# Designed miniproteins, single chains, continued (3): the designs that were tried, part 21

Each design is a single chain, and the fold is of that chain. pLDDT is the mean over its residues in the fold that is shown.

## One batch from the design tools (miniprotein)

Design m8701
Fold by ESMFold2-Fast:
Structure m8701 (fold): chain A 87 residues (1-87)
Amino acid sequence: SMRVTVDLVKGPKSQLTVEGEIDLSDLSPEQQRELARVVQELQEKIDAAVDESADPKEMEPKTGVVVITVDVDRERTYTFTLKVTPS
């Protein structure tokens, strides 16, 4: 089974970047489907977090870093760091 952990950390202005690699061809078809589901759930969580972190324009815009840890199985764990800017 796959597990995803998402955490939003405030930081300087940044772009959306992914730090990490997953070769989908190394995953079984079931694991590839599960990864797609996890990515969809992640988008929903990011959207909710951005809404909660919305501040007035008088304050410096909040930038965030989202750390994603994906446990594909007992031997494979992939970590991604996404930097999110509110717009």
Scores: mean pLDDT 49

Design m8702
Fold by ESMFold2-Fast:
Structure m8702 (fold): chain A 96 residues (1-96)
Amino acid sequence: MAEEHIEKAVELIKAGKPIEEVIEHVDKAVELAKPELERLIANDPGVSRESAREALLRVLSYAPAKRAEAEKNGDKSLLNYVEALVHAYERWLELL
C-alpha cells in the first residue's frame, strides 16, 4: 500500500540514507495513490484540477525557505524531508 512506502521513506530519512533511496519509495507511494487522487478529482464538485494544482504550487513555494533553514541549522533530516516532499508534489502536479 502507499502508506508502506511513505513509512519506509520516513525511516530512510531518519537513518540519514541518500535522498535517491528516499525518492524511490516516494515514487512508489505516488504511483499507488494515483487512482484515489483521480477518483477524488472526478467525484468532488468542489475540487478542480486547477484548484488542486494551485494548492500544490503554493506549498512548493515555501520549499526554498525551508531548505535554507535546514542548511543554516545543519539539519540534514529536514533537508532530506524537504527534498522528498518537493519530489512528491512535483509528481502529483504531473497527474493534474
Scores: mean pLDDT 73

Design m8703
Fold by ESMFold2-Fast:
Parts: C-alpha cells; structure tokens; sequence
Structure m8703 (fold): chain A 106 residues (1-106)
C-alpha cells in the first residue's frame, strides 16, 4: 500500500541520516551495518512497488542495487565523498519512486 511505501521511505531516510553520521565520524563498520539494513528496506520497498507497478519495481530495484553496490565499495575503500554522493542519489531515487507510486494509485 501507499502507506506502507511511505513508512518504508521514512525509515530508509532515517537510516540514511545515521549512515551519513557514521561516515562523518569515520565509523565505517557502523556505516556498512546501516547499509545492510537500508538494503533490506529497499527490498521491501521493491515488493510493495511491485503490487502497484511491476515494471517500475524492477527498474527501481536494478537502480537501487547498483547504487548500494557503489556505496558499499566506496565505504570499503574509505572514500567518504563518493559514499555521500551515492547515498544522496539513492535518497533522491526513493523520493521519485514514492511520488510516481502515489500518482499511479490516485
């Protein structure tokens, strides 16, 4: 449902803020744990999106997983600027997909 998608997006945004805080502190171990939790919520968001638009869910899943892979690599390499850039892009994608889902369910 839209309410479940909105709740998932809000929880991902909370974890994204914690991820940014961990990176700014140089706490890469915590950042990787938070990234794993973000990935789990994204999988749930893809499942919820698939109930509205399976093709939208597939495209979002592909994009989000590619971004998560780039973020993980950046964190492992201690490339904080790249990790911050890609987490911001991921947050923007989540916002766009939620708005598309809201319009399709209206």
Amino acid sequence: SLSELEELANEINRLNREFVEALNKGDYETALKLLDEIGKLIDRMVEELSKIDPELARKFGTTANALLDQIRKAVEEKDTLTALTFIAVLGGEIHVQLNIAKRKAA
Scores: mean pLDDT 89

Design m8704
Fold by ESMFold2-Fast:
Structure m8704 (fold): chain A 71 residues (1-71)
Amino acid sequence: LSDEQLENLRKALIEQGVSEEVAKAAVDLLRQALEAGQSVGAAAMLVVNYLVSQGVSLEKISEALTRALSG
């Protein structure tokens, strides 16, 4: 994933009503998982689990991930 796609994910999460702190933590988690050799799918699952633990609905998470990773 590019730095632009990671920034797009942060913005998409904020637009879905996720706090800037939680959105940044989710992007940092995704980057760290990818740097650790996790697949994109495995890294995305870690991000989904984190956001659900923070009270973000699956609908909002799906919208943000689709929007950020499409293109």
Scores: mean pLDDT 82

Design m8705
Fold by ESMFold2-Fast:
Structure m8705 (fold): chain A 78 residues (1-78)
Amino acid sequence: MSEDEKLEREATILSTAAGLHIAAAVFDPDPAQRAEHLATARELIDKIREIAGKLTDPEKRQEFLAIAERLEADVAAA
């Protein structure tokens, strides 16, 4: 597996995890758990942006930056 392939896999896993934390926050009746899920989602989004910056493929870099932007919008809407 190339370095870019490893980074793409890592970013994909983090993107899925961030989305699940945002979904958990939206449906959680406990405000403390909601806040924790959103905080975790923000940390995962930051990691996605870091990984995107390391990608040599410009199309993949733009793809993951767009995913991070969408996830940030979802966090703001939660």
Scores: mean pLDDT 87

Design m8706
Fold by ESMFold2-Fast:
Structure m8706 (fold): chain A 94 residues (1-94)
Amino acid sequence: MDDDVKAEIIEMLKKKKGLSEEDAEALANEFLEAFKDRSPAVQLELARMVVDNASLEAIAIRMMGRGVPLSKEDLEKIEEIRRKVEEALKKEKE
């Protein structure tokens, strides 16, 4: 199950963000490690929202509506992953 989720997250990062395969795989691994206690469906929904540049408030509201509220630490992990996505994109533009 985790391999299928990882493959879909890598595909989203490559096609929607334009990341290299190496950067997409590294970020997918960090995301899955950060949210390894969540179900595959929740992991995919969170990753999709992050890739689609949804606000932290929108992500928090969506997850609360699904009965899986995010902690302050979870939101901080999402911000860190977003910073790493932007950093990887800046390296590819150089």
Scores: mean pLDDT 79

Design m8707
Fold by ESMFold2-Fast:
Structure m8707 (fold): chain A 69 residues (1-69)
Amino acid sequence: SLQKIIEGAEKLSEVVPEEVVKQYTRKELLELKRENPEYSEIVDKILEALKGPVKEFIETGRKLYEEYK
């Protein structure tokens, strides 16, 4: 789920470099989009946020999955 991916990225950011967090998150989001096309718009917004700081994309992802039911 999107929530698990974002929570995983946040936990990973405590122990590994930012680049590794971004690589993990990108792979997981692309897989989520492939398996669940209905999430593609939300996934694309978070993928765009991955071009910025880790803190920013985690915040963006958290807001998006909390608003999506």
Scores: mean pLDDT 78

Design m8708
Fold by ESMFold2-Fast:
Structure m8708 (fold): chain A 98 residues (1-98)
Amino acid sequence: MAAAIEEEALAKAAEALKDKKAGDDPLNWSRKAVEGLLTMEEAALEIAELLLARGEDPEAARAAIAAHREIIEALREGLRNNRIPEGIARVQAIRRAA
């Protein structure tokens, strides 16, 4: 559930930025979308860390933790530097590599 919603939200954010059709303030819209994605990625990281602590699949849990941390860093960097399109592109690249 969470992963599907997150993927859809990221895809919508990327398309809105490309089309520049994100309402009256495209930057504000895309910023809010990225903030939502960041919240979902932080929740996913917490779940992955919990799974690692339980020891049920430590290799998969470590890989998930690394991927989510890299995505969170990319999203935060984009927000801080007002480089949201580049941040989204970086997140998509990380996901394809994982």
Scores: mean pLDDT 67

Design m8709
Fold by ESMFold2-Fast:
Structure m8709 (fold): chain A 84 residues (1-84)
Amino acid sequence: ELPEPDESKSVEELLKDYQALTDRLIALYEARGEHEEAAFLRHHRKTVEKRVKDLVAQGKVDEAKEFLLNEIRSLIAKLRELEA
């Protein structure tokens, strides 16, 4: 079962959920021979992780959480589509 987006979680917990979901989707893309999609997601993950760290460093913790929750929702939707 995929983790549900949970706004009560800390940024650190949400980042862990995001990393687990991206690892799962990358593995699924690689297994399907969709290597370009896997490469894009690896690059996008680095961008997301940097954005979260920058927001937290600026004291924008709520913005970091909302950003991660939106990314997590997008990943869950894609995984449900591909794993159906």
Scores: mean pLDDT 84

Design m8710
Fold by ESMFold2-Fast:
Structure m8710 (fold): chain A 68 residues (1-68)
Amino acid sequence: SGDIQKDIEKSKKNLEQSIKFLEEQGDKKKVERAQELLDLANNDPDKYLQLVKEKDEANKKKLEELEK
């Protein structure tokens, strides 16, 4: 659906920006990991979205715990 495509495209843009930043930092391991995620988004977008949701939920949990 349109919402899924929008979410994937936004996530890809963020990932591309992160890759550029990490390349400037010289962190090859993180660059390779981010590129793996881009490949996953292209080959299996449903699986990629599940990973994104899982990570977002974990980050939200951390922020909520930090505010307590």
Scores: mean pLDDT 76

Design m8711
Fold by ESMFold2-Fast:
Formats: sequence, C-alpha cells, structure tokens
Structure m8711 (fold): chain A 79 residues (1-79)
Amino acid sequence: AAEEKARRQARLAQAHADITKVQSDLETAERDYTRAIIEAGEAGDQAAMEAFRKQYLEHVKDANTRLAQAQAEIAAAEA
C-alpha cells in the first residue's frame, strides 16, 4: 500500500540525514584536530598532542558506529 512506501521513504530520509550529520561532524572534528595538533606540535606539548589524538579517535569510533547503523537501516529499508 502507499503507506508502506511512505514509511520506507521516511526511514531512508532519516538514515540519509544521519549519514550527512555524521560526515559533517567528522569533517569538523578532523579540522579542529588538525589545527590543535599543529599548535600543540609547535609548542612542543606532547601531552596535549596525545590528548587531542585520543579525542579525535573517539570521534572517529563513534562516527563509524553511527555510519554503520545508518547504512544498515538504508539496506533494510531498500530490501
């Protein structure tokens, strides 16, 4: 029925929006991390560099989990 198509489209739209948000969040985190690591490197602050690296890796880990969930939702909705 038309309702089924509407539900599928809503799920796909949400999953695509989630992917777009995750990609935007990652781009921001990468840009911020790059600036932070350059400045810490110029200052010779190894502790700050390590802290920024750990923070960025946590952002990447969370983003990969969110992307995998959104991609699985798209695959399920398109099945």
Scores: mean pLDDT 85

Design m8712
Fold by ESMFold2-Fast:
Structure m8712 (fold): chain A 60 residues (1-60)
Amino acid sequence: SEAEEAIARAREAAATAPTDGARAVAGSGVKEGLEAYEQGDFETAARAARAGVEAARSLE
């Protein structure tokens, strides 16, 4: 699903982040994405995960 793929990308971004700041924002995207996913809100899960990835990239 789009949510699962977005969360996987956010996890990859957190794992490969070269800075603490980038890792923290990508990690926030993973956390918020997983919380929304557990609630069945797949739209919010995908959005939160993607936001984390974009924020991490803007710091690098």
Scores: mean pLDDT 83

Design m8713
Fold by ESMFold2-Fast:
Structure m8713 (fold): chain A 85 residues (1-85)
Amino acid sequence: TAAAIAAEANEALAAGDDERTARLAGEYARLLALAAGASEEEAEEVGRLAAEATRAWLAGDEEKAAELDERAMRITKEAAERKAA
């Protein structure tokens, strides 16, 4: 479940496991995109962007993290709007 993945991501972050944190953040974002109505390809891209955003954030690159998060959110928003139409 998305909630279980979010809990594991928080545990990984607290443990300082940056790679596991990034991977779980990506999996969480992918599941949310699928739930919003994204295709499998769109959801994989959202997951990839979210994982990279998390890595950038952990590395202190706030600008890159924000850009990647905006791209991921845009894909998910467009999928949700398409599903609602």
Scores: mean pLDDT 85

Design m8714
Fold by ESMFold2-Fast:
Structure m8714 (fold): chain A 73 residues (1-73)
Amino acid sequence: MSEVKPDEKEAEFIKKWLKEKGYRPGKVVDGVIPAIKDLNFAFATLRKDSLLLYENGRLVEEKKMTVEEAKKA
């Protein structure tokens, strides 16, 4: 288990990143940020050095970044 619970700044950064990809992000639940795009369900999770995007239960993208870098944006 390498999940990091995003703080407010990290959650806002991730939501903005999801919006830039065309997703509509929801509320953070247990360290996960849900999102939808058309008929597809997605969610983002933050790890120590990466941001992971899942769509319909499958990993579709991994962005290399530190938790500290997420707070800067």
Scores: mean pLDDT 72

Design m8715
Fold by ESMFold2-Fast:
Structure m8715 (fold): chain A 123 residues (1-123)
Amino acid sequence: SEVRKEVNEILNELADDIAKAAVDPSYIEPTAKKLAEKIKASSLDKVELFREVVREMATTLATSSESIRDNIAELIGKLAQELIKLGVVSKEEALKIVEEEFEKFEVPEELKQKVLDSIESVK
């Protein structure tokens, strides 16, 4: 899939930023903005790019320590907020994607609810 290839390239380019965000919440917002700009700059379907990013991050949430899980979940929420503000993903699309991908990878309900609440809070 071209979407999967492009997401892998984006995540590899930002691997250091994502690793920092996973252990230090002060890097979450800057990393979310960088991810959002790369998704916006793509010629591919931005909704499908967001879905693939959520899918890749959700696979790590099931196996990560609690503190890392909380930070990555917050990063997903902040990424969704930035994409909604940029007008490239709707709030309804972001909520649906998070619900579907988090359910598929058995992400804890508490983390799912925190991300959904974060997305709902966007004006």
Scores: mean pLDDT 88

Design m8716
Fold by ESMFold2-Fast:
Structure m8716 (fold): chain A 110 residues (1-110)
Amino acid sequence: SVDSLFGKALKTALKHVDIDNPFTEGHFPLLTLLGVFFLYVDNLTPDNVASGLKKTSELLGITQADFVKEINFLAKQIGFTGSTLSENDADDPNKISTYFTSLLSYLKKL
């Protein structure tokens, strides 16, 4: 939803998106994945994020481990190096919740 943590993070990230900056290309895939994720995630509680990651992966036709691999890669491209979600933790609700909370906090500072 537009009132979600994603909506606030996206609004903040977009203030720093410069179309002429080659680094900005890395932002669009991450924001797209987060946009799809937040179609299924209203809050960052463990159960909600675990369900959302599963539904997002099913919608995209990929495994949860593949989703985790991709989001880690894309997050690093925008300078998010403080946390990594292991592919082996793709079904761990608490680790997923902690990771996305950290990532959204980072995006709000961009």
Scores: mean pLDDT 70

Design m8717
Fold by ESMFold2-Fast:
Formats: C-alpha cells, structure tokens, sequence
Structure m8717 (fold): chain A 94 residues (1-94)
C-alpha cells in the first residue's frame, strides 16, 4: 500500500522534472503538487520516514530550481507550502 503511493510519487516527480526541463512551468508545478499528495498518502500508509524525506527533499530542490530559472516565487512558494503542510501531517502520525 505505502509502496504503491511511493511509486506514484516517483512517477509524478519524473513528470515534473520532464516538464521543468521543457520550460512547462505550470505542468511542473501541478506534477510536484501531485507528488506531494502521494507522499502524504504514503506517510499515512506507514511509509519509511527516510523514504519520504528523500522524496520531499527532491520536490523542494525542484521548487527552488523553478524559482531560480523562472523568477516565479509565488508558484515555487505554493509547492513549498504544500511540502510543509504534508510534513506537519506526517509528523502528527509519528
């Protein structure tokens, strides 16, 4: 169950990376948000906190990269806020 959610998060992280490299900012942001949502579901399903941490860090780095390349601080901040909210919910389960 948790493993299925981690796999979905990895799929959306890959899609976000592909969209980012293609300059498709809105598509990259939407795929990052979906990856975060699946990581939260993985956490709720009992995924290893280390596996969650690695993937959430990858999302955060991509959001920072997106801000640096596009100057779109607002979209990057939306992703970072969603990460912080997911971490808070996962931490509550521990």
Amino acid sequence: KAEEYLKKADEYLQKAGDAFNAGRVDEAVENLKKAIDYLLEAGKAGADPRELSIRLTAVALMAVGLELETGDREKAQEVLDRIHKAIAEIDKLL
Scores: mean pLDDT 84

Design m8718
Fold by ESMFold2-Fast:
Parts: structure tokens; C-alpha cells; sequence
Structure m8718 (fold): chain A 77 residues (1-77)
């Protein structure tokens, strides 16, 4: 994989998390977020905290606050 600049990787992670949170089921949303976290943990470990903060922010922005406990659990993995 071509390594993206941190700012670009964060923008792409934000975009993918937003798309995941717009999924029709909670299970699909969490699967999408897990996929983004796995990518960031592997390729951009320095961005893990920033991506986690973006996931929390987007969940609140999109009215998906009920997913916050599950998102926190994904971080603990």
C-alpha cells in the first residue's frame, strides 16, 4: 500500500467512518468502524487517538450516540 501523508490518511479515515455510521444497521456501522480502526492500527498507529476522537465526534454529529459504548469497546481491542 502507498503510504499517505498523516493529514490525508486522517481525512480518508473520517470519510470512511462517516460512511459506516450512515449504514442502515448498527452491526454494519460497527463493522465499518472496526475495518477503519484495523487499517489505522496497522499503517498509522500514531493516528489511532485522532481517528478514535473523529469516530466519537461523527457518532454525535450524525445522531448515533447510542453506538458510543460499542465504539469505546472497539478501541479497547
Amino acid sequence: MVQLPDAVALQLARREIRAALLAPTDEEALAGIRKVYDWIRTEYPQLVEAVFDEARRLARELGREHLLPAIEALRAE
Scores: mean pLDDT 80

Design m8719
Fold by ESMFold2-Fast:
Structure m8719 (fold): chain A 65 residues (1-65)
Amino acid sequence: DIDQAVAELQAAVDKAVAQRQLERRMEDGATVLIADLTSEEERRDLELQAKVLSEQTGERVVVAP
């Protein structure tokens, strides 16, 4: 169920933001997540969560390099 999966991922993103001390910045209509990522796996996981959040909110959410 896509709607349920999106809701669960939104909660996971909110928890990840709190736990990883992520910063959010609005830039050119996009929400940019800023984190000190130490592994490529952490980056991919956060990018997947950002994509789901983007689809849920209708806003463009990306992870900073």
Scores: mean pLDDT 63

Design m8720
Fold by ESMFold2-Fast:
Structure m8720 (fold): chain A 91 residues (1-91)
Amino acid sequence: SLVEKVIEIIKKILEIFEKILNNENVEEHEKYRKELTKLQEELDELVSKLNEEEKKKLAEYLGFSEEEINSLTPLQLVRKYIKEEIDKILE
């Protein structure tokens, strides 16, 4: 499903961020940044195709409240989730 594809890309983005944070080799960071750019472009394309039911299913899977689902776009929900997960890794 489209929702499953979006979740898969989110997981890949978070895995690359974790690799960047745990990797002492700064030269490898440029490779990871290029990979993140490609995944972000793919994510934006797939998220733009989500209908309201798929948006709700995705947002519920990501742990958002009904209030947040109703107030944010699918792209804003996904970006908020990724940001909060990265912030947790950094703490």
Scores: mean pLDDT 83

Design m8721
Fold by ESMFold2-Fast:
Structure m8721 (fold): chain A 82 residues (1-82)
Amino acid sequence: SLEREREELFRRVLEHALGHIEEAARNPEAYRAAVDAFVPETEAEALFKEAVLAAADGDLERARELAEEAARLATEEWLASQ
């Protein structure tokens, strides 16, 4: 089922994204430097960059919301490319 594949992929992408959010909150200086150098090529990448910066600034609720939206868009972008 495509719905099951979408949900499974979304879950894995979100889990990975939330891991980065946690790390950005623990080491904000390194993550700010890394994402400042990163130029997003997709809408999902742009939202994930904002999520990491929000986490580095200590706004974990905004970071999680942005990471969830980024994961959702990344899932749809990946499925469209298959």
Scores: mean pLDDT 84

Design m8722
Fold by ESMFold2-Fast:
Structure m8722 (fold): chain A 55 residues (1-55)
Amino acid sequence: SSTELAVAEAEREEFLALYKELGGDEAAFLSKHPQYSSIEEARAHMDAVIAELRA
């Protein structure tokens, strides 16, 4: 669990970097994607970010 959460947090940092590269606001991203409580939550947020990037 702790290992999976660490991986999910690293992926969140990558998503934040991509979001900022696209001109997104860091505070807005963190508001929508707070610290994850589970890998499932992290994956759902990742899918949402990817969907936004594809739009």
Scores: mean pLDDT 65

Design m8723
Fold by ESMFold2-Fast:
Structure m8723 (fold): chain A 94 residues (1-94)
Amino acid sequence: MEELEENARRAIELARKELQKLQQEIQQAKQNKDIARLQQLLGHLDTLEAELKKLKDYMKKNNVSESILEELDKVYQEVLDLKAEIQQAIAELS
């Protein structure tokens, strides 16, 4: 399981880095009232959500450690929270 856990940790690290970038871009788009940019960022989060869901399903089926599954759940929840923030921002700007 060490190889699968290392691959999962790398995927989680990359997802966290992408989320940090997306958080900054969302803040900028909100400040600029750029609905088109917010919609584009929502699309990026949809892609990330789908990839994390697939990764978690694969890791769970391969009996990786509970700690890895917990980290995946945390990142997945952060994606959902950002999607909700974008949807709220679009509603407020519309």
Scores: mean pLDDT 85

Design m8724
Fold by ESMFold2-Fast:
Structure m8724 (fold): chain A 77 residues (1-77)
Amino acid sequence: MSEEEKLLLEKFRETYAEELKIINSIKDKEKKIEALKKLYEGLKRMAEGLRKAGFDKLAEELERRAKEIEEEIKKLE
């Protein structure tokens, strides 16, 4: 893994944790599900772009997080 990919991965982890904290604070179930679906689609698109750029390890992390979000959506629905 490159130094650049490592720095991007750390930044992603911090930003992702903060975004999830905000989404988890949403009291309205339907709005929370919509926010999670938006996050899921965003993670999938970013992972595809990162793989095309050669950041395979970072893309794998985003894909894993997307799967976790998909599972959370299923639990709420």
Scores: mean pLDDT 84

Design m8725
Fold by ESMFold2-Fast:
Structure m8725 (fold): chain A 65 residues (1-65)
Amino acid sequence: SLAERAAAGARAAAESGTPGGAAAISKGDQVVGNEEGAKAGYEGARSQDPAKAKEGAEKAAIGAE
């Protein structure tokens, strides 16, 4: 699903590109409720933008809106 791919993308980008990636990875694994956050995480992974990947993972993990 989009959420699963976004979580995987956010996780991959955070793990490869950021010192704080571990925290973002944990949150990204729970992306099920926020499609906008999931999309941001996926875009961050594609563009290798760790800030967007982390933002997406955090929004997805919150699961609200």
Scores: mean pLDDT 54

Design m8726
Fold by ESMFold2-Fast:
Structure m8726 (fold): chain A 73 residues (1-73)
Amino acid sequence: LSAKIQALLKNIRDAIEAGDYEKAIRYAEELKKLVPEVADIIDQLIEALRAGDAEKAKKLLDEVEKELRKLGS
């Protein structure tokens, strides 16, 4: 994984933990532009963030990380 992708994943997680869902959505949209192959899961993450569902958003972020690991192997 590129350093930029790793930084965006960390920034999304940190924003969710801080309760800053608007910031998390902005980072997720940036990530989607870099990795369109996982756009569907990122769109689900953005929907969860808009709903304020931090638990669902964290689970979806874990799924994004797993799919990106598969693409990087």
Scores: mean pLDDT 85

Design m8727
Fold by ESMFold2-Fast:
Structure m8727 (fold): chain A 82 residues (1-82)
Amino acid sequence: SMAEIEAAFQAKMKELQEKAKKLYEEMKAAGVPLEEIELKILEMALEKVEALAKEYPDFPLAQKLLEILREELELVKERIKE
């Protein structure tokens, strides 16, 4: 059902947010440059959202988020090369 899809999406987004916060704090404490932290967090987010978008192809929000994350990842990669 749509409610089950939305609940699953929200649960995965919450897990991703908590994992991203932990990763950010650990990498920051280790002295990793912000660009590298951003890249790692975006790569992790993209991987999780790609899996979710494949599991729920009828959920347009997951597809749109996937598109946005792919674009953001390319922008961060381009910034790092400069």
Scores: mean pLDDT 79

Design m8728
Fold by ESMFold2-Fast:
Structure m8728 (fold): chain A 80 residues (1-80)
Amino acid sequence: DPLREILNQRDVAAALAALDALVEAHRDSPSLVDLLLTIVRLHPHLEVRERALAILEEEYLTPENREQIAAARADLAARR
């Protein structure tokens, strides 16, 4: 389970590398947006959450997922 591997990664640099590897491996997968949204909401490291949100907003933002991404951004901002 690639999502569980990333969520359990305690080292920030290793978690960021695993996130980038997940995005590359699942670039054409319809589940990638949901995986990234889960990382933004649940990852223990703020830096990993911010990276996942940036990838969503820069590469995967669509009219259909815009509200979900905006909600994830607001939730992340509230934790700063």
Scores: mean pLDDT 80

Design m8729
Fold by ESMFold2-Fast:
Structure m8729 (fold): chain A 68 residues (1-68)
Amino acid sequence: MDIEKALEALKKLKEKYPELQTQLDQLEAAIKAGDIKGALDLIKKIYDEVKDDEEARKLLKEIMEALL
């Protein structure tokens, strides 16, 4: 588990996708609280919403892998 790597990937995602700001803020709060299950559930939800965006999906996978 690499929280710093997860937060760095999340920062890039927030910069590229301001329309996801509310969901990404919820994800950041879950990560910082140590709620890994909640964070993974949120990643899955966001991933399903951005399924046609390969760059967003790649960044979400980087966050997920860093949390595992």
Scores: mean pLDDT 83

Design m8730
Fold by ESMFold2-Fast:
Structure m8730 (fold): chain A 81 residues (1-81)
Amino acid sequence: AVPILVELLEADRDLLVAAAAYMLRHPEDLELALADPATRELGELLERAVREHEEEARALSDEEVHRLTGEAQARAAALAA
């Protein structure tokens, strides 16, 4: 699931920025992702996305972040099935 999500976020900039926006709102979740070897690659991608796209990520509304992160999770789950 995590490798599929990484590939999806690398391919879709809007989803990547939304995931970065989520992590800016939930920095503890980013720390947990970086600490777990199973999610470290995802955590590193999101940490980089936060640094590179911080202004755009901060401009997203909570509703847009919720919608786009939900879309990313649903698409990753469908690809994993």
Scores: mean pLDDT 83

Design m8731
Fold by ESMFold2-Fast:
Structure m8731 (fold): chain A 64 residues (1-64)
Amino acid sequence: MEPTPENIAAAVEEYRARYGDDPEDIASVRRLLELMSAEGVPVRELTPVSLTAAAMRALARRVE
């Protein structure tokens, strides 16, 4: 099932608040959350804070 648009937006805002407003980083985080949604990750198991942390870890792994 897909994450709610609210949850994705909240995670993006949380990332911006913690790590800055680099548009490239923000776009990457949003893209990753959309991909996780397509893979059926259960959003209710993730808070916006946890979702942002998971997005950062997955981004780091995508960079090798």
Scores: mean pLDDT 61

Design m8732
Fold by ESMFold2-Fast:
Structure m8732 (fold): chain A 56 residues (1-56)
Amino acid sequence: SARADALRARIDRMLAEGIISDASKQELEEMIAEGRLGLAEGVIDLVEAVARTIDR
């Protein structure tokens, strides 16, 4: 789905930027594979928000 593809792109970006570990990427991709898109999106949103705060 378009939503799952968008979330995977965000996960790949977070990994490339060093925001998350390979283990965290695997966990988030598993959430998406299980259809837990809302949970995965919530975690991604939180991690991105925290990363922006730390990177100041």
Scores: mean pLDDT 83

Design m8733
Fold by ESMFold2-Fast:
Structure m8733 (fold): chain A 72 residues (1-72)
Amino acid sequence: SVEEIIEELRKRADELISQITDENLREKMRKALEKVIEEMKSLSEQEARLLAGMFLGTMDVALATLNVVNKK
């Protein structure tokens, strides 16, 4: 269901966002997540999965590129 997809997205995105040390960037990412979730509520299950995957993939690449994630 779309609700299950949203729940999984929130958990995975929250873990990524929590790794951001810059408070302003972290807040912007949280707002971006909320916008994505709002869009997902009007989509089919397949479309919601695609949007969730695109958001998570984009976040992974962006965080790695910005060197904001304090990891190895």
Scores: mean pLDDT 77

Design m8734
Fold by ESMFold2-Fast:
Structure m8734 (fold): chain A 82 residues (1-82)
Amino acid sequence: SFEPDPSWSGDEQAAHMAGALRKAILAKDEEAAVKAIETLKKNKEKIPKEGLKSIGENAIELAKEKGNEKAVKAAKELLEES
C-alpha cells in the first residue's frame, strides 16, 4: 500500500511513501508510480516541505533514468504545488 500508517512520525510516513514511489519507478510500473505521487500530494501537509522537495527531485531524476514520462510529469506537478 502507498498509504503510510497514520500512527508513524511525519518522517517515517515520508520515508514509507518515498520508498513505495522508488519501488514503483524501479519496477517500471507507470500506474503505480503515478498513484504513489498522488498519495504524496494527498499527504503533503504531513511531510516537511524540504523533505517533500527532496522526494520530488529524487523521483524526477529516477523516473527520467527509467524513461517514465508520466512519473516525471506527476513529480514536477507535486513540486509546483508544494
Scores: mean pLDDT 78

Design m8735
Fold by ESMFold2-Fast:
Structure m8735 (fold): chain A 83 residues (1-83)
Amino acid sequence: SMLDEEIAELITRLLQAASALDIAAVEEVLKRAVELDKEAGSDRTLRRLEPVVRYAARELEKAGHADFAARLLEAFEAAKRQL
């Protein structure tokens, strides 16, 4: 579906932003996810991003980027609070 394609694109962009240590790009992905969930009256997009965010945070910690992993997790929690 178009929604599944949009979520897949957001997952790809989130992983690219995390790999680049680009918090602004992370925040743009999460902003789009919040917009989609507000339009749908749901939390489905953020729920599908949650395991990807947790995976990215663990990989960042393993790579020695614990500070960025914490910022990524905080940005995700801030996005959830907007719903």
Scores: mean pLDDT 89

